Designed miniproteins, single chains, continued (5). Designs and how they scored, part 65

Each design is a single chain, and the fold is of that chain. pLDDT is the mean over its residues in the fold that is shown.

## One batch from the design tools (miniprotein)

Design m18236
Fold by ESMFold2-Fast:
Structure m18236 (fold): chain A 106 residues (1-106)
Amino acid sequence: MEDVERAVRLLREAIRALHKAYEVAVKNGASPEAIEKLREAIDAATEALRAVQDGNFKEAVELARKMAELAIEAGELMKDIPETQKYVDEAARLLREAAEAFEKAA
């Protein structure tokens, strides 16, 4: 339960970082492809929180890893917008930590 509580906190912090990355990306004219990858990561976050509520920690791990991959790919597409890099890097790090915590709970 303690690992689950930590994982949920990390996941929620990652979701905030993704939303901030999305806001900064849109404001700075990021490519539609980069914006769509951030949207897919945010949509996967809703699925991950549902998986956690259902006790499906294996699915939460897979979704957190998918979100981290999408965040990294979006970051690569936005190398010309340095303001996004901090939030993308933070989101990817937090998502990896959340996945590790969910793996301990599974």
Scores: mean pLDDT 86

Design m18237
Fold by ESMFold2-Fast:
Structure m18237 (fold): chain A 69 residues (1-69)
Amino acid sequence: ELHPSIKKAIELLNKIAEWAGLPKINITLSKEVQERILKRAGDHPILLLMEISRLLSLKGLSENITIEE
């Protein structure tokens, strides 16, 4: 369901969070949100990580996050 590039970026984000002593994040992204991220960042892992981090900041960080639009 998650695009492979986005899935890898989320996995990297969770590894960084674990290293920093923060709780792991469960992120669910709609197809439309995934397409918007990919359009802006392409398949670049760092750019994907930055876009996902921005969305988390806008929605407010919680243990489980669903971003639909």
Scores: mean pLDDT 69

Design m18238
Fold by ESMFold2-Fast:
Formats: sequence, C-alpha cells, structure tokens
Structure m18238 (fold): chain A 64 residues (1-64)
Amino acid sequence: SSEEEKLREEIRRLIMEIAGLTLERMKLFLEGTPEARARADELQAEIDRLTARLNEKIAQLKAL
C-alpha cells in the first residue's frame, strides 16, 4: 500500500541518517581532542533521538 511504501521510505531515510552520524562520531573518537569528544557526545544525543523515531516508525509498519 501507499502507506506502507511511505513508512518504508521514512525508515530507510532514518537508517541512512543514523548511519552517517555514527560514522561521524567514530571519526571524532579517532581525533581524541576535547572539542571532538564534546561533538561526539552531541552526535550521540542526536543518534538517540533518531533511533527513538526509527523504532516508532518500525512499530507503525508492523501494525499494518
């Protein structure tokens, strides 16, 4: 259905965004500066927010 296709597209976009932020966080860990550590912590908070949204969209898809 179009609703299922919309949810799958939203889930796909969230997965890609989380993956990109996770890679950026890993790069910051490798830098090892205090500034990089602070930015890595900010990115973790963003990843956590997006992961919660992803889980909600997956639950919606399962309910279809």
Scores: mean pLDDT 90

Design m18239
Fold by ESMFold2-Fast:
Structure m18239 (fold): chain A 73 residues (1-73)
Amino acid sequence: MSSFDVVFGEYREKILGATKAKKYEEAEKLLKELRELYEAALPQIPEEYREFYEKKLKEIEEEAEELKKKLEA
């Protein structure tokens, strides 16, 4: 796997863990950090993988939002 696959996996666990604990501010901070890391690394990411990582970011964002809605409903 690329180094970004590992980073994304680690951040996903942290983001979902914070969301499950109802630490929504921490989860938002972690999501922002992950996106900033991705944007900073974008020039080093081959074009063919950019869609893949954008999809991964969106999936993490959607999972956290869905979990938050489920916990607040």
Scores: mean pLDDT 79

Design m18240
Fold by ESMFold2-Fast:
Structure m18240 (fold): chain A 77 residues (1-77)
Amino acid sequence: DRALRAAARFLAWEAEEAERAGLHEAAKTLRQASDALAQGDAAGAFQILDDGAAVSTPEERAVLEGARRAAELLLAS
């Protein structure tokens, strides 16, 4: 699925940016969600992002919530 692959690549890129910013837990969560999307598991990817956001700092939560919204838009395209 082209949309799933695009969303997975986006989350992988977001993970690299989060890691460069020092947001290591957000980066880990984004990589796990990217892997789920690459395997075709969109529901699992969103659950990973939601669970990560629920236990994150405000800064890391904002990154994860933004990534979740962007992934939803990519999958709807």
Scores: mean pLDDT 87

Design m18241
Fold by ESMFold2-Fast:
Structure m18241 (fold): chain A 66 residues (1-66)
Amino acid sequence: MEEAEKAAEEFREAVEKGYSPEEIRDLLVKHGLSESEARYLAAIAEKDGPEKAAEVLLNVLRQRAA
């Protein structure tokens, strides 16, 4: 899988398993996101679910790789 796809899958799983906000932030920062970006993605996960949040993360990481 692309690295971006792996990051999105890890994020989806972390949200589904109920990881702490600190663990989710650290995971996203490890994949190159800022704290504000991590907060934005957490808000999407809360509103639209973990699958939609993972899709948004995938798109963000793909834009950075291009």
Scores: mean pLDDT 77

Design m18242
Fold by ESMFold2-Fast:
Structure m18242 (fold): chain A 65 residues (1-65)
Amino acid sequence: DLTPEQRGGLDYLLGSFSPELAQRVRALVSTMSPEQARQFLIYASENFSRLPQEDLVDLGEEMLR
């Protein structure tokens, strides 16, 4: 389970994504450990304004592998 802080960050990020990408992010995060989810959310927050949303999700998926 995500911490309340991680959940808040995720919800904020998902609010900015398309419904399709939001579902992909939810699926991705649900397979992560709490530490992996934290690292992904840090990465997403740092790159949110610099990368296309699809590329951000794709890189998150690569980080999980």
Scores: mean pLDDT 71

Design m18243
Fold by ESMFold2-Fast:
Structure m18243 (fold): chain A 57 residues (1-57)
Amino acid sequence: MSEAIEMWREFTDRYNALLAEEKARLGREPSGQELIDIITQAAQQTLQQQKQREAER
């Protein structure tokens, strides 16, 4: 349960950071495809961090 909360917080933080970076790069609000890419990247980064922690047990 705590793991799910931690993952959600990490995902949300990464999503917001990537969203801000994309907005700065585009000079506008991201479109649907760009939002999907941001969500996917944030999820991948969160999962990669979890995988690394498990591998280093």
Scores: mean pLDDT 77

Design m18244
Fold by ESMFold2-Fast:
Structure m18244 (fold): chain A 80 residues (1-80)
Amino acid sequence: SEIQEELRRLHEEAEAIAKENPAEGLIKRIEAVIEFGKKYGGDPEIVEEAEKLKPEVIKWIRETKGDEEKLEEKAEQKEA
């Protein structure tokens, strides 16, 4: 029952974050899988796959959003 309550709480937290920022919500869900798996002795293959997926998802999000913001900042910082 404690495990079920913690899973419900984690799901509610991720859902709330996903409403404001879907990308952050996805990262939070991946982190929750890793942390929960390590804490409660989940399948090590699932934890390892989630750990491999996390940096790829973060990189994809940063490449999609970060390059556009950095290109605008670089244009504004041209000639003081």
Scores: mean pLDDT 68

Design m18245
Fold by ESMFold2-Fast:
Order: sequence, then C-alpha cells, then structure tokens
Structure m18245 (fold): chain A 83 residues (1-83)
Amino acid sequence: SWMDVLRDGIERVVKLAVENKASPQQTLALVTGLLQAAARLYRMSEEQIDQAVAIAVEVLEKHGIKVTPEQREAIRASMLAAA
C-alpha cells in the first residue's frame, strides 16, 4: 500500500539522521520535507495527510524523538500547503 511505501521512506530518513547524529530539529525538518514532497506528488487528501502524520510521529518517537502537538500540527499544515 502507499502507507507502507511512505513508512519505509520515513524509517530510512530517520535511521540515516540518527546514525549521523542529527539533532531532533534537523531530523524533524528532513521528515517534514519528505512528507511535503509525498503530499505534492500523490496529491494527498486531508485523510491521507492525517494518516501520514500519524505514521511519521510514530516512527520519530520510536527513535527517541519527541514530537509536540505544536510540531505535529506544523507538519500537518506543511503537508496541506504542499498538496
């Protein structure tokens, strides 16, 4: 599914950032950029954007990067603007 492809992409970006000692802010910016590109390329609906944001937050938090509600909303807003 498209969600599996997106999850794999997010996991690869987060793993690369963590292995290279990127800050939480740098990692969040990289993931946000990937999600914006995906939203534009796939012309994501609002429901798809909400699912993508949930996947991204789950992957980031599994790697020890806490995402605040404000940061989550910023990612969502960036994706909506790109789509």
Scores: mean pLDDT 86

Design m18246
Fold by ESMFold2-Fast:
Structure m18246 (fold): chain A 64 residues (1-64)
Amino acid sequence: SKEDIIKALKLAIEKYRDTSPVMAEELEKLLEEFEKNNITDLDEAYRKFQEAVDRARAREAALA
């Protein structure tokens, strides 16, 4: 479960690197945080993931 979240996040980062560098950057920050801090609450991890995605989308919208 925890390992699956990290794998999914790594795959998302790889996919977005070429098309959405802002999204990849936000997801890379989230990945580093999860790897350092031990994901102990999966619901909180998912919320942080959604927040990172929303933040990246907002940043991309601002860049046009």
Scores: mean pLDDT 77

Design m18247
Fold by ESMFold2-Fast:
Structure m18247 (fold): chain A 99 residues (1-99)
Amino acid sequence: MEKENLKKEIESIEKEVDELRQGADAIATKDPAAAAHLRELVDRVEKGVKNTKKLLEEGADYEKIKTNIKAVRSAVESARRYLEAAQAAIDAGKPPVLP
């Protein structure tokens, strides 16, 4: 079940990446700098996802795969918090702050 759970977690992260890209597009007109920064964060997450998928395909130690998933999830959470902060700042007429 561990391998199946890891596959589901990776797929979930890939969907969250798509959501974050849509969020960047949504704020791009109002705050192009925040959108650009969010896209850079998402690109780093995608690289982490690609590396994690490679480890899973190569049959790497599940501890290493779990460590990479935790790191990728942390990066997704940071990007999501940044998007939320940027959207809140836009709605309030304030500059965005990094989470």
Scores: mean pLDDT 82

Design m18248
Fold by ESMFold2-Fast:
Structure m18248 (fold): chain A 100 residues (1-100)
Amino acid sequence: SVKDKILEEAKGLIEELKNYEKLSQAERDRLVDGALRVLAVMEELGLTKDPEAQKLFDEIMKLLSKIEGKEIKSFDDARAYFKERYGAESLRELLEEVSK
């Protein structure tokens, strides 16, 4: 299912993000992009209210905050950071792709 796929992607990203100090800057940038996309997909699918998904969501936000030196404590913070880093058009395109 789409839910099972996104939860497995979130788990994989969390394990890679935990090892961020061993990664190149390019690998960190790739993981940060992937993590922000996973958070956006989870929110669009309403998974932020699911207890299992919420735990993964919170862990991703905590790791992103640590890696980027930003306070990402909510999905609104994550969306604002995605918009700042990639632009409003990229966020719009991401959300439209998830809605299909």
Scores: mean pLDDT 76

Design m18249
Fold by ESMFold2-Fast:
Order: structure tokens, then C-alpha cells, then sequence
Structure m18249 (fold): chain A 72 residues (1-72)
């Protein structure tokens, strides 16, 4: 599970950078981050993760997204 969260986070960071370079608004970038975090949380729950594990993963993804958006 940890490796899945790490790879999803890496992919989201790259996506945010590409969207930002293409002129996406900060609102659109935050929406993308929230959507990926929510979908990852749902996927982890479907795979048998606890609610606590899924929520912790979603928070880590959102934190990474926010850091990248602030740098753009």
C-alpha cells in the first residue's frame, strides 16, 4: 500500500507541474489534487485498507500537492 501511495503522489506532482505549465489555475490544480486523493482513498478501501490508512494516504497526497502548487 505504501508503494502505491508513493507512486500516486509522484504521478500527481508531475501532473500538477504539467497542468501549471499549461496555464491551469491554482483552483484547477487544487481540484485535481483533491480528486486524486479521494479516488486513492476509495481504491485503498476497496483493496481492504482500514479507514485510518486510507485517510492518512489521502492526507499525504494532498500535502504533497499543496507543496507543489505553492512552488508554481
Amino acid sequence: MEEIVEKVTEGLVELIRLMGEAGASAEALRAAGRWVADETRKALLEMGASEEEAEKAARRILEAADRVIEEL
Scores: mean pLDDT 83

Design m18250
Fold by ESMFold2-Fast:
Structure m18250 (fold): chain A 95 residues (1-95)
Amino acid sequence: MMKNPLEKEGFFEEVAATMHLMAASIYLKEGTEEGKKKAVEHLKEAIEEYKKAIELYKKAEEEGKANPAALADLKGAEEALPILEKELEELEKEL
């Protein structure tokens, strides 16, 4: 169980981001323009959710309540965000 509500909410945002990334992958596999448009929508949602997770984890760290797992999740989200933003830019250029 997460001790800090900010860590718990950050984790929920990460889970939501992961679900949207899976949806984007499924739509891209359709090989259609409509599938690509749906993948872009899900990728945008995943990026927004990762940004929220980062904000929540940073707030937990600032309050001195972040555990090592939350700090690791923060680092992972910060590393994932620029990769996802680049993938979004490349997909949008093809539309």
Scores: mean pLDDT 82

Design m18251
Fold by ESMFold2-Fast:
Structure m18251 (fold): chain A 71 residues (1-71)
Amino acid sequence: SALLEEVRRLAEEMVEAARAGDFAAVRRYSRQMHELIARAREEGAPEELIEEMERIAEETDKRSVRAVVER
């Protein structure tokens, strides 16, 4: 799914930004990821796809926190 690939790409960008200490970029990518999930819901994407996107977002939040601690 193009949407799933996009959210995974945003997730990696967010973790990289967190590792670099670029908190403005972390907030931007986090917002873009949540906006993408919200848009997918509005467009009637399959429930399983929405759940997977949300799971990626949750995992990304945890990875970003870990990246900040390791900085």
Scores: mean pLDDT 85

Design m18252
Fold by ESMFold2-Fast:
Structure m18252 (fold): chain A 73 residues (1-73)
Amino acid sequence: SLEEILQRINELLQETQAAAARFLATKSEADKAEFIAKANELLAAANADPRLSAENKALLEASVKATIAYVQS
């Protein structure tokens, strides 16, 4: 599966989701900064991974950017 191939990306995705949930609960600047840092780390790792198709990279980027926009609203 994609998850089995992309263990590192899956771990970063879970960390980013946890950070987003933390920020949504607390609304603190520290948790917001942590979430943005994790989201950027996820995007950098995905863009650097040759195992990801261009389509999967674009979908992940769109999803992450939408989440950032949502939690910052």
Scores: mean pLDDT 78

Design m18253
Fold by ESMFold2-Fast:
Structure m18253 (fold): chain A 77 residues (1-77)
Amino acid sequence: SHMEEARRLVEEAKKEKDPKKAAELYVQAGIHYAQAGRYDEAARVLKEMADKLEKMGYKSLATFLRRLAEHFAALAA
C-alpha cells in the first residue's frame, strides 16, 4: 500500500548518510503519504527533513521542502 511504502521510505531516509539522498527519499515518502490521502503525514515528514537540512546549511533545499510541506498541510485542513 502507499502507506506501507511511505513508512519504508522514511525508515530508509533515516539511515541515509547523504543529506541530498535522504531528502529525495523523504520527498518520495511524502508523495506516497499524499497518494494514501494522508496529507498530514506528508506535511510532517517533509517539514522534519526541511528542519534538518536548514540546520546543515542546505537553505534552498530546505525552503523547497518546507513549501511542499505547507502545500500538503493546506490539503489536510
Scores: mean pLDDT 86

Design m18254
Fold by ESMFold2-Fast:
Structure m18254 (fold): chain A 60 residues (1-60)
Amino acid sequence: TPQQRQFEIELLEGSRAMYEAMVEWIIKKNPEDEKLNAELQAKLEAFTKEVDEEIAELRA
């Protein structure tokens, strides 16, 4: 149903926001760990891309 699709989109958006907040928090706590920061940024980019693609499919 449209309500179920909207709920799934909201869950995905919430998951993305939570992951972004976690990554930002870890980076702020470890500002001198350039390798960790680079790895976390890459993982965030990959996760955000997958979530955005899934949301786009649900909206289609």
Scores: mean pLDDT 84

Design m18255
Fold by ESMFold2-Fast:
Formats: structure tokens, C-alpha cells, sequence
Structure m18255 (fold): chain A 68 residues (1-68)
């Protein structure tokens, strides 16, 4: 489920930013706002680190826009 994937994004953002970014790319653009909401809870510096590792340019841009 998306809820389980978002929980995993939270855990990986704190422990393995590269794996968090891989999972974010797998979840995709449809859930960008929900992903950005979860990333906002790990702090701005860590959120930006994870987003910088996202391979999909459009998804990366959407995450940055939603994060503010």
C-alpha cells in the first residue's frame, strides 16, 4: 500500500537517503505531494539530501515545489 511505502520512505530517509530516493522514484509522480509531506517531517536538510538523489527530474522538481 502507499501508506506502507510512505512509512518506508520515512525510515530510509533517516538511515539510507540513497535507498529512500530509489523508493521515491519507484512510487512516482502521482504521490509527489504525499512523499513531500513525509520528507518535511525529517527536517529540511535531510529532505533536500534525499530529493537531490531522486533520478526522475520531473518528480524531483515536484518534490521541491511541494516542500517549499
Amino acid sequence: SIEEQLAQVFELALTDPAKAAELIDQIGLEHAEQIADILSTVGRARALEVIGLVKDEELRAALLAHLG
Scores: mean pLDDT 88

Design m18256
Fold by ESMFold2-Fast:
Structure m18256 (fold): chain A 72 residues (1-72)
Amino acid sequence: DLQTLLDRIFSLAEEVKKIGTEDQKKRAENILNEALAIMQAYARGEISEETAKRQLSNLLKELEELLKEAKE
């Protein structure tokens, strides 16, 4: 479900924004903007649901790595 992926991305980005450095917070905001752009492209029919899922999953993984770094 695209919404579940998006909700997870938002949740992790909020966590990074609470504990991260200014650079890490900016990276989290950039990831959120990319996720929203992917959802907008999907809503316009520019990309398939499978493409949107793949791209959001890649952003989620990037954000999970960023959060691990922020906790160190």
Scores: mean pLDDT 87

Design m18257
Fold by ESMFold2-Fast:
Structure m18257 (fold): chain A 82 residues (1-82)
Amino acid sequence: SMQAEIEKLKAQYAALAAQVNAQPDDAALQAEAVRTMLEGLRLLAEQNKDEELVKVLEEVLAEPDLAKASALLEAAGEKKAA
């Protein structure tokens, strides 16, 4: 079920967040934690039938450049707030 997948991603994120706290200078570990959180948000958007947000999150997750991915996510947030 989608709920079980969301719970699995929450557990994975919690484990990664603990590792980031232990190794705060590990940029790759931080990137993995961020990607795990974004995957969880995509599933929540699918559960809420927010097709536009799902599309944005899929584009963000497909972007290998974290700075560009962050800019895409920020732009989508601003558009939704307007």
Scores: mean pLDDT 74

Design m18258
Fold by ESMFold2-Fast:
Order: structure tokens, then C-alpha cells, then sequence
Structure m18258 (fold): chain A 74 residues (1-74)
């Protein structure tokens, strides 16, 4: 999988496990990323947002996976 496909898969997994309110935010992020596939700076900003959200919810393993994707996008 490309690094972008891996990020989208991780976001989909996050949305399935998240509360409905968080799931709605994550789904909006997925849609926005799919509409802007070539905007690397946007993808970096949204992965940083996903890392912060995962950490705030105590999802440390998922946050670590998002950090790996972020490093590959740089």
C-alpha cells in the first residue's frame, strides 16, 4: 500500500472504534484527504490532528502508527 492508502486505512480503523462524535470528525478528515490527494502539507496537518486526537483518547498504539505514517510523508 502507498503511505496515503495506509493513512486512510488507519483513519477508517480509528473511526470504527471511536465514539460517534469522534467517528464523524475522522470520516470528515478521510473525505477531505480523498478530495486533496496531492496536497502533502494538508496530509501532514491532518495526520498530526489524528495523532493528537488518538493520544487525547488514550489510543497510544494507534497514535504510534500515525507517527510512522507522518514520518513516511515527510
Amino acid sequence: MSVRERLLELLREFAKEADPEDAAVIQAMIEYLEQHPDDRELWLELVDTAIRLARQRGWEELAAKFEEVRDELR
Scores: mean pLDDT 81

Design m18259
Fold by ESMFold2-Fast:
Structure m18259 (fold): chain A 100 residues (1-100)
Amino acid sequence: GVVLPDAVLERYRPLGEEAEENNDLKLALKLYLEALVEKLLALGLVSEEEAEAILEVIERSSEAELRELLERIKEESGDKNAEERYRIAARLLLELTERA
């Protein structure tokens, strides 16, 4: 399942599910992370420039790197409410762009 289920993810869910059904896990992971970035932008947690930088890193990342990123977000967001989970996700994604 998606780490941070939300109304924005519903837009990309059919594409992610199709990719998973065809065993294209890298595409599914990218679509879920892109949906997450769109949500963070809509919430004002990242700027348009920061969102573009994050999406560029996601596009260049391997399946293993994308999986590790989602697992890290899930681990650190744990039992937090949705607002706190989005703040943690924004921080981790921004830190990723600083290391790239």
Scores: mean pLDDT 70

Design m18260
Fold by ESMFold2-Fast:
Structure m18260 (fold): chain A 90 residues (1-90)
Amino acid sequence: SSQLAALTAEAQRHLLAAMRALSRGDKEEAKEHLLRAADAGLQASTLIPDKELAEQVREEAEKLREAVEKGDLQEALEHGGRLVSLLRAA
């Protein structure tokens, strides 16, 4: 769907923006972008017809959010990368 494609692009753009923010030492900007990527992933999971893929997308988006909340930005980037890869497969 066009909505799923748009949310996938949004998640990818925010992940890239987070990586750029971290390269500048801006952890707060990186956290904001990572949380936006997680939100896009959670919304996208409700639009994926494959229930197993939708569940994997939801789990990675939730793990991304949790990693950001505990301040582990390296773990957050790992989950963000997996999230975008799963969304591109949807």
Scores: mean pLDDT 90

Design m18261
Fold by ESMFold2-Fast:
Structure m18261 (fold): chain A 97 residues (1-97)
Amino acid sequence: APLSSEEERKKRLEEVEKELEEAKKNKDEELVRKLEAFFLAAELQEALQRLLAGEDVEAAAERARRAVERLLELGFLSEEEAERLLEFIREVVERAR
């Protein structure tokens, strides 16, 4: 691809955000749910990368927890998967103290 991985990711997130707004306008609830989940998964990945790098640890942990909780609510994570991700976030925060 001609773009860096970070530039490609940012462009993808901007495209998904526009599609989400259009889906909300069209009242396509299933598409809204899928696009919100995609956006949340990307947010979770970025937050986990920042958390692992020791960057803005508390803010990154809060963003990651929120993304996990919302993905669980939307049905894209099981309760067991969400619990494991939340425990992982907690362990990384404890190590960064």
Scores: mean pLDDT 79

Design m18262
Fold by ESMFold2-Fast:
Structure m18262 (fold): chain A 113 residues (1-113)
Amino acid sequence: SMIKKIVRESIRGARDIIVEELLKQGREELAREAEERLRELEEKLLKEIEEMEAKKEEEIEILDRVAERLRRELTELAEELELPESIRELVSGVPEGMLLIARGVEKIIKKKE
């Protein structure tokens, strides 16, 4: 599933940003906790995507719902971890980047037809 790939790669991108910042601060235990929480979020969102795909929902609608949920979860995590504003801005950009990639893929497919 292209949706699952986009979502997985987006979560992993956010994870890498968060974990790298925490490790730079010497907060190794919090880095492990963040990695675990984002792994659990990945599993939860992928399961929800499977349920939405089974209901034959449109791919862009699935991505919009997942992006909104991801934005909420990442904002909450960044606040709990007291991440610097610059890192919070990068992390909050991940859901928007995911939607831009999805729209780009849709446009490429339509041009081939």
Scores: mean pLDDT 78

Design m18263
Fold by ESMFold2-Fast:
Structure m18263 (fold): chain A 58 residues (1-58)
Amino acid sequence: GPAVAAQREAVRDALVASGIPKETADAFAAGDPEAMVEVLKRLTDETIARLRAAQAAA
């Protein structure tokens, strides 16, 4: 339904905005386990880098 389509688009757009390739973001939104692992790995690495930068700035 429209709510599911909007959720998938929002997830894809957020992942692409985070630097995830569109193909990987589309696969993640479709529930591909390999794409989910790759996205989580990249987001985890970026989150750790941001937290380390914030800690160094404090």
Scores: mean pLDDT 77

Design m18264
Fold by ESMFold2-Fast:
Structure m18264 (fold): chain A 75 residues (1-75)
Amino acid sequence: GSMLDEEIERLDKLIEKQKELVEKIRKYNGYTFTDEEIEKAKELAEKSYREGKFLPMDILGNLYYLELKKEELRK
């Protein structure tokens, strides 16, 4: 495949690992993320990507950042 295909595959592996970590933390804490926490995490990920700033993000924000990076590579 192309180098782009290889980078997308790498991001897919990172995304799956991050999803596993999010689920483990959710189960360990015995709670589900709120809609507000999800929206804030997505907003921080998008802001970080658009502005070229490395904003502090929790594990959920990092997941959305990786997904956004993959989506941008597919355009």
Scores: mean pLDDT 77

Design m18265
Fold by ESMFold2-Fast:
Structure m18265 (fold): chain A 98 residues (1-98)
Amino acid sequence: GELIEKAIKILEEAIEYAKELLKTDDILKQIGLALRVIGLAIEAERIAEQIEDEKVRKKILEAVEYLLKAVQYALKGDLESAKKYIEEAEKILEELKK
């Protein structure tokens, strides 16, 4: 449905900003990218609350949690853990597209 497609688009955008976050060592750019990922994650969570399908809603919320963990670990300098959390979010996104 329209809400699921909107959530997918927002999660795709958040994943791209999270990937860019891992490639930068400029602290101001890191903060800006982290805030973009967090903002998009909050928007996806808000959309998930409007989705009646519990299985779809749970998958969106799980992707949001992985993206927030990716930001947390990236800001701590743990880029390996951050990358793994981005990959987990991407797997959920591909499942949502099926």
Scores: mean pLDDT 89

Design m18266
Fold by ESMFold2-Fast:
Structure m18266 (fold): chain A 69 residues (1-69)
Amino acid sequence: MLEELSPEEREEVFRRAEELVPVLEKKSSTWASLSAGRAIRYIADEDRLGALAVVLAGEMVEKKEEAKK
């Protein structure tokens, strides 16, 4: 999904991911069953940021597609 974003949009996604990593770490049991939470449980701190950025990039792309409808 990051491929569909400009470099500037990627920077915004990573910035948002940095803000959300601590929030997701606080949610263990429920988030562990979700794709994002499951990934965070099994990756290092730096990889955790990358995984979350991919999820946020997907959300941004989905919003752009909805705006074109």
Scores: mean pLDDT 56

Design m18267
Fold by ESMFold2-Fast:
Structure m18267 (fold): chain A 85 residues (1-85)
Amino acid sequence: SLFDLLTPEMREIVEETTRRVRELAEQGDLDGAERVLGEGMIRIYDEFMRRVGQSKTVDEALEIGKGYTAALKLLDQLGDEVLAG
């Protein structure tokens, strides 16, 4: 699962973003859903940069990079599910 590649903090951001995006879409607030999705992507980028800055080896940075890529794929899938229909 893509979730298994996420850091705990990235997982919390994806889960909270998913919950809020779906809630807004169910209410018919597609503009709000798109905004929250974008905010979630920025939060994932900030967490990625923070973790890479703390990495002491290339291997650690590569593992964080896998989590980052997985988190973006999950948020892209959410956008396709909610905003593309």
Scores: mean pLDDT 89

Design m18268
Fold by ESMFold2-Fast:
Structure m18268 (fold): chain A 82 residues (1-82)
Amino acid sequence: ASKEEAEEGAKKAAKIMFETGLEEEIVNVGNTKVYAKVMESKEEAEKWVKEMVEALKKNGLKAEGVVVEVEGKYVAGVAVDK
């Protein structure tokens, strides 16, 4: 998992979530799974990413996270190796 994969996945998930009205989505970027969530603020998005990445790394998983701004909204993304 890389920050680049997390960013790609977050942007892909943002498109799906904005089209469907869902606030959470999971997308695949190659062999990486990206968990994405639309957040009310940048601070909430950064906190969610930090907590999820720390939990995944504690369980021996490779994880990287990002926060992206898409159409004035904050989307958190966490990439995890399969």
Scores: mean pLDDT 84

Design m18269
Fold by ESMFold2-Fast:
Structure m18269 (fold): chain A 66 residues (1-66)
Amino acid sequence: MEAEKLAQEYIKKIEEAAKKVPDPRTAANVVRHLAELYARDLEKQGYPEAAEIVRKKGDELAEKLA
C-alpha cells in the first residue's frame, strides 16, 4: 500500500509532463524516459516495489498515448 501511494505520486508527475507534449509519439517517449528515471531513483532509495509499479504504469500510459 505505501509503495502504491509513493508510485502514484510519481505517475501523477509523469501524467502532468505528458499533458504538456502535444505530439503523442513524443509524449510516449517522455513518459517512458521519466518512468525509468523515477524508477531508478526509487530503487537507489530502497523502494524497489514502488519502482516496479512506476515502470508498469509508465509503460501502460505510454501505450495509451501511442
Scores: mean pLDDT 82

Design m18270
Fold by ESMFold2-Fast:
Structure m18270 (fold): chain A 83 residues (1-83)
Amino acid sequence: SIGEKLREALKKGDVEKAIEYAKQGLDQPEEVVDAMRKAVDELGYSPEVREAVDKAEQAKANPQALLGYVEEAARIFAEEKKR
């Protein structure tokens, strides 16, 4: 599913692919947010990425805002991977 692909991209810190898969899932915002939340749960807890996921959930009605929060979360995951 698109959510599974997004989750994997987030876990790998692949910002470009995370944005690509999120764009494909913008008509299913619940799947996008669920994928972000599962990625956070699998990689451990970060206050910054948790905040981005909470903002994404509140912004589900605005595709541009939702995509922005996916990008923010993906960048946080990428920074944690690269250090």
Scores: mean pLDDT 77

Design m18271
Fold by ESMFold2-Fast:
Structure m18271 (fold): chain A 68 residues (1-68)
Amino acid sequence: MVEELYEEAKKAIENGDLDTALRLALQLSILGKYDEAIELFEELVKKGHPQAETALLNVKSAKKLLEE
């Protein structure tokens, strides 16, 4: 379930498994859960994941496209 993906991603970040967290956040963005994905990508940027900033920008762009 979507809630399970979010909780699993948060635990992965807490454990330093940033690659798993990135994968789960990308899955949430594919499912249209942009706010949850944005929150996870922002945390991954703080933790220094090299792909997180690009992923964050892409999700924000997708959300904006749906609003306009």
Scores: mean pLDDT 81

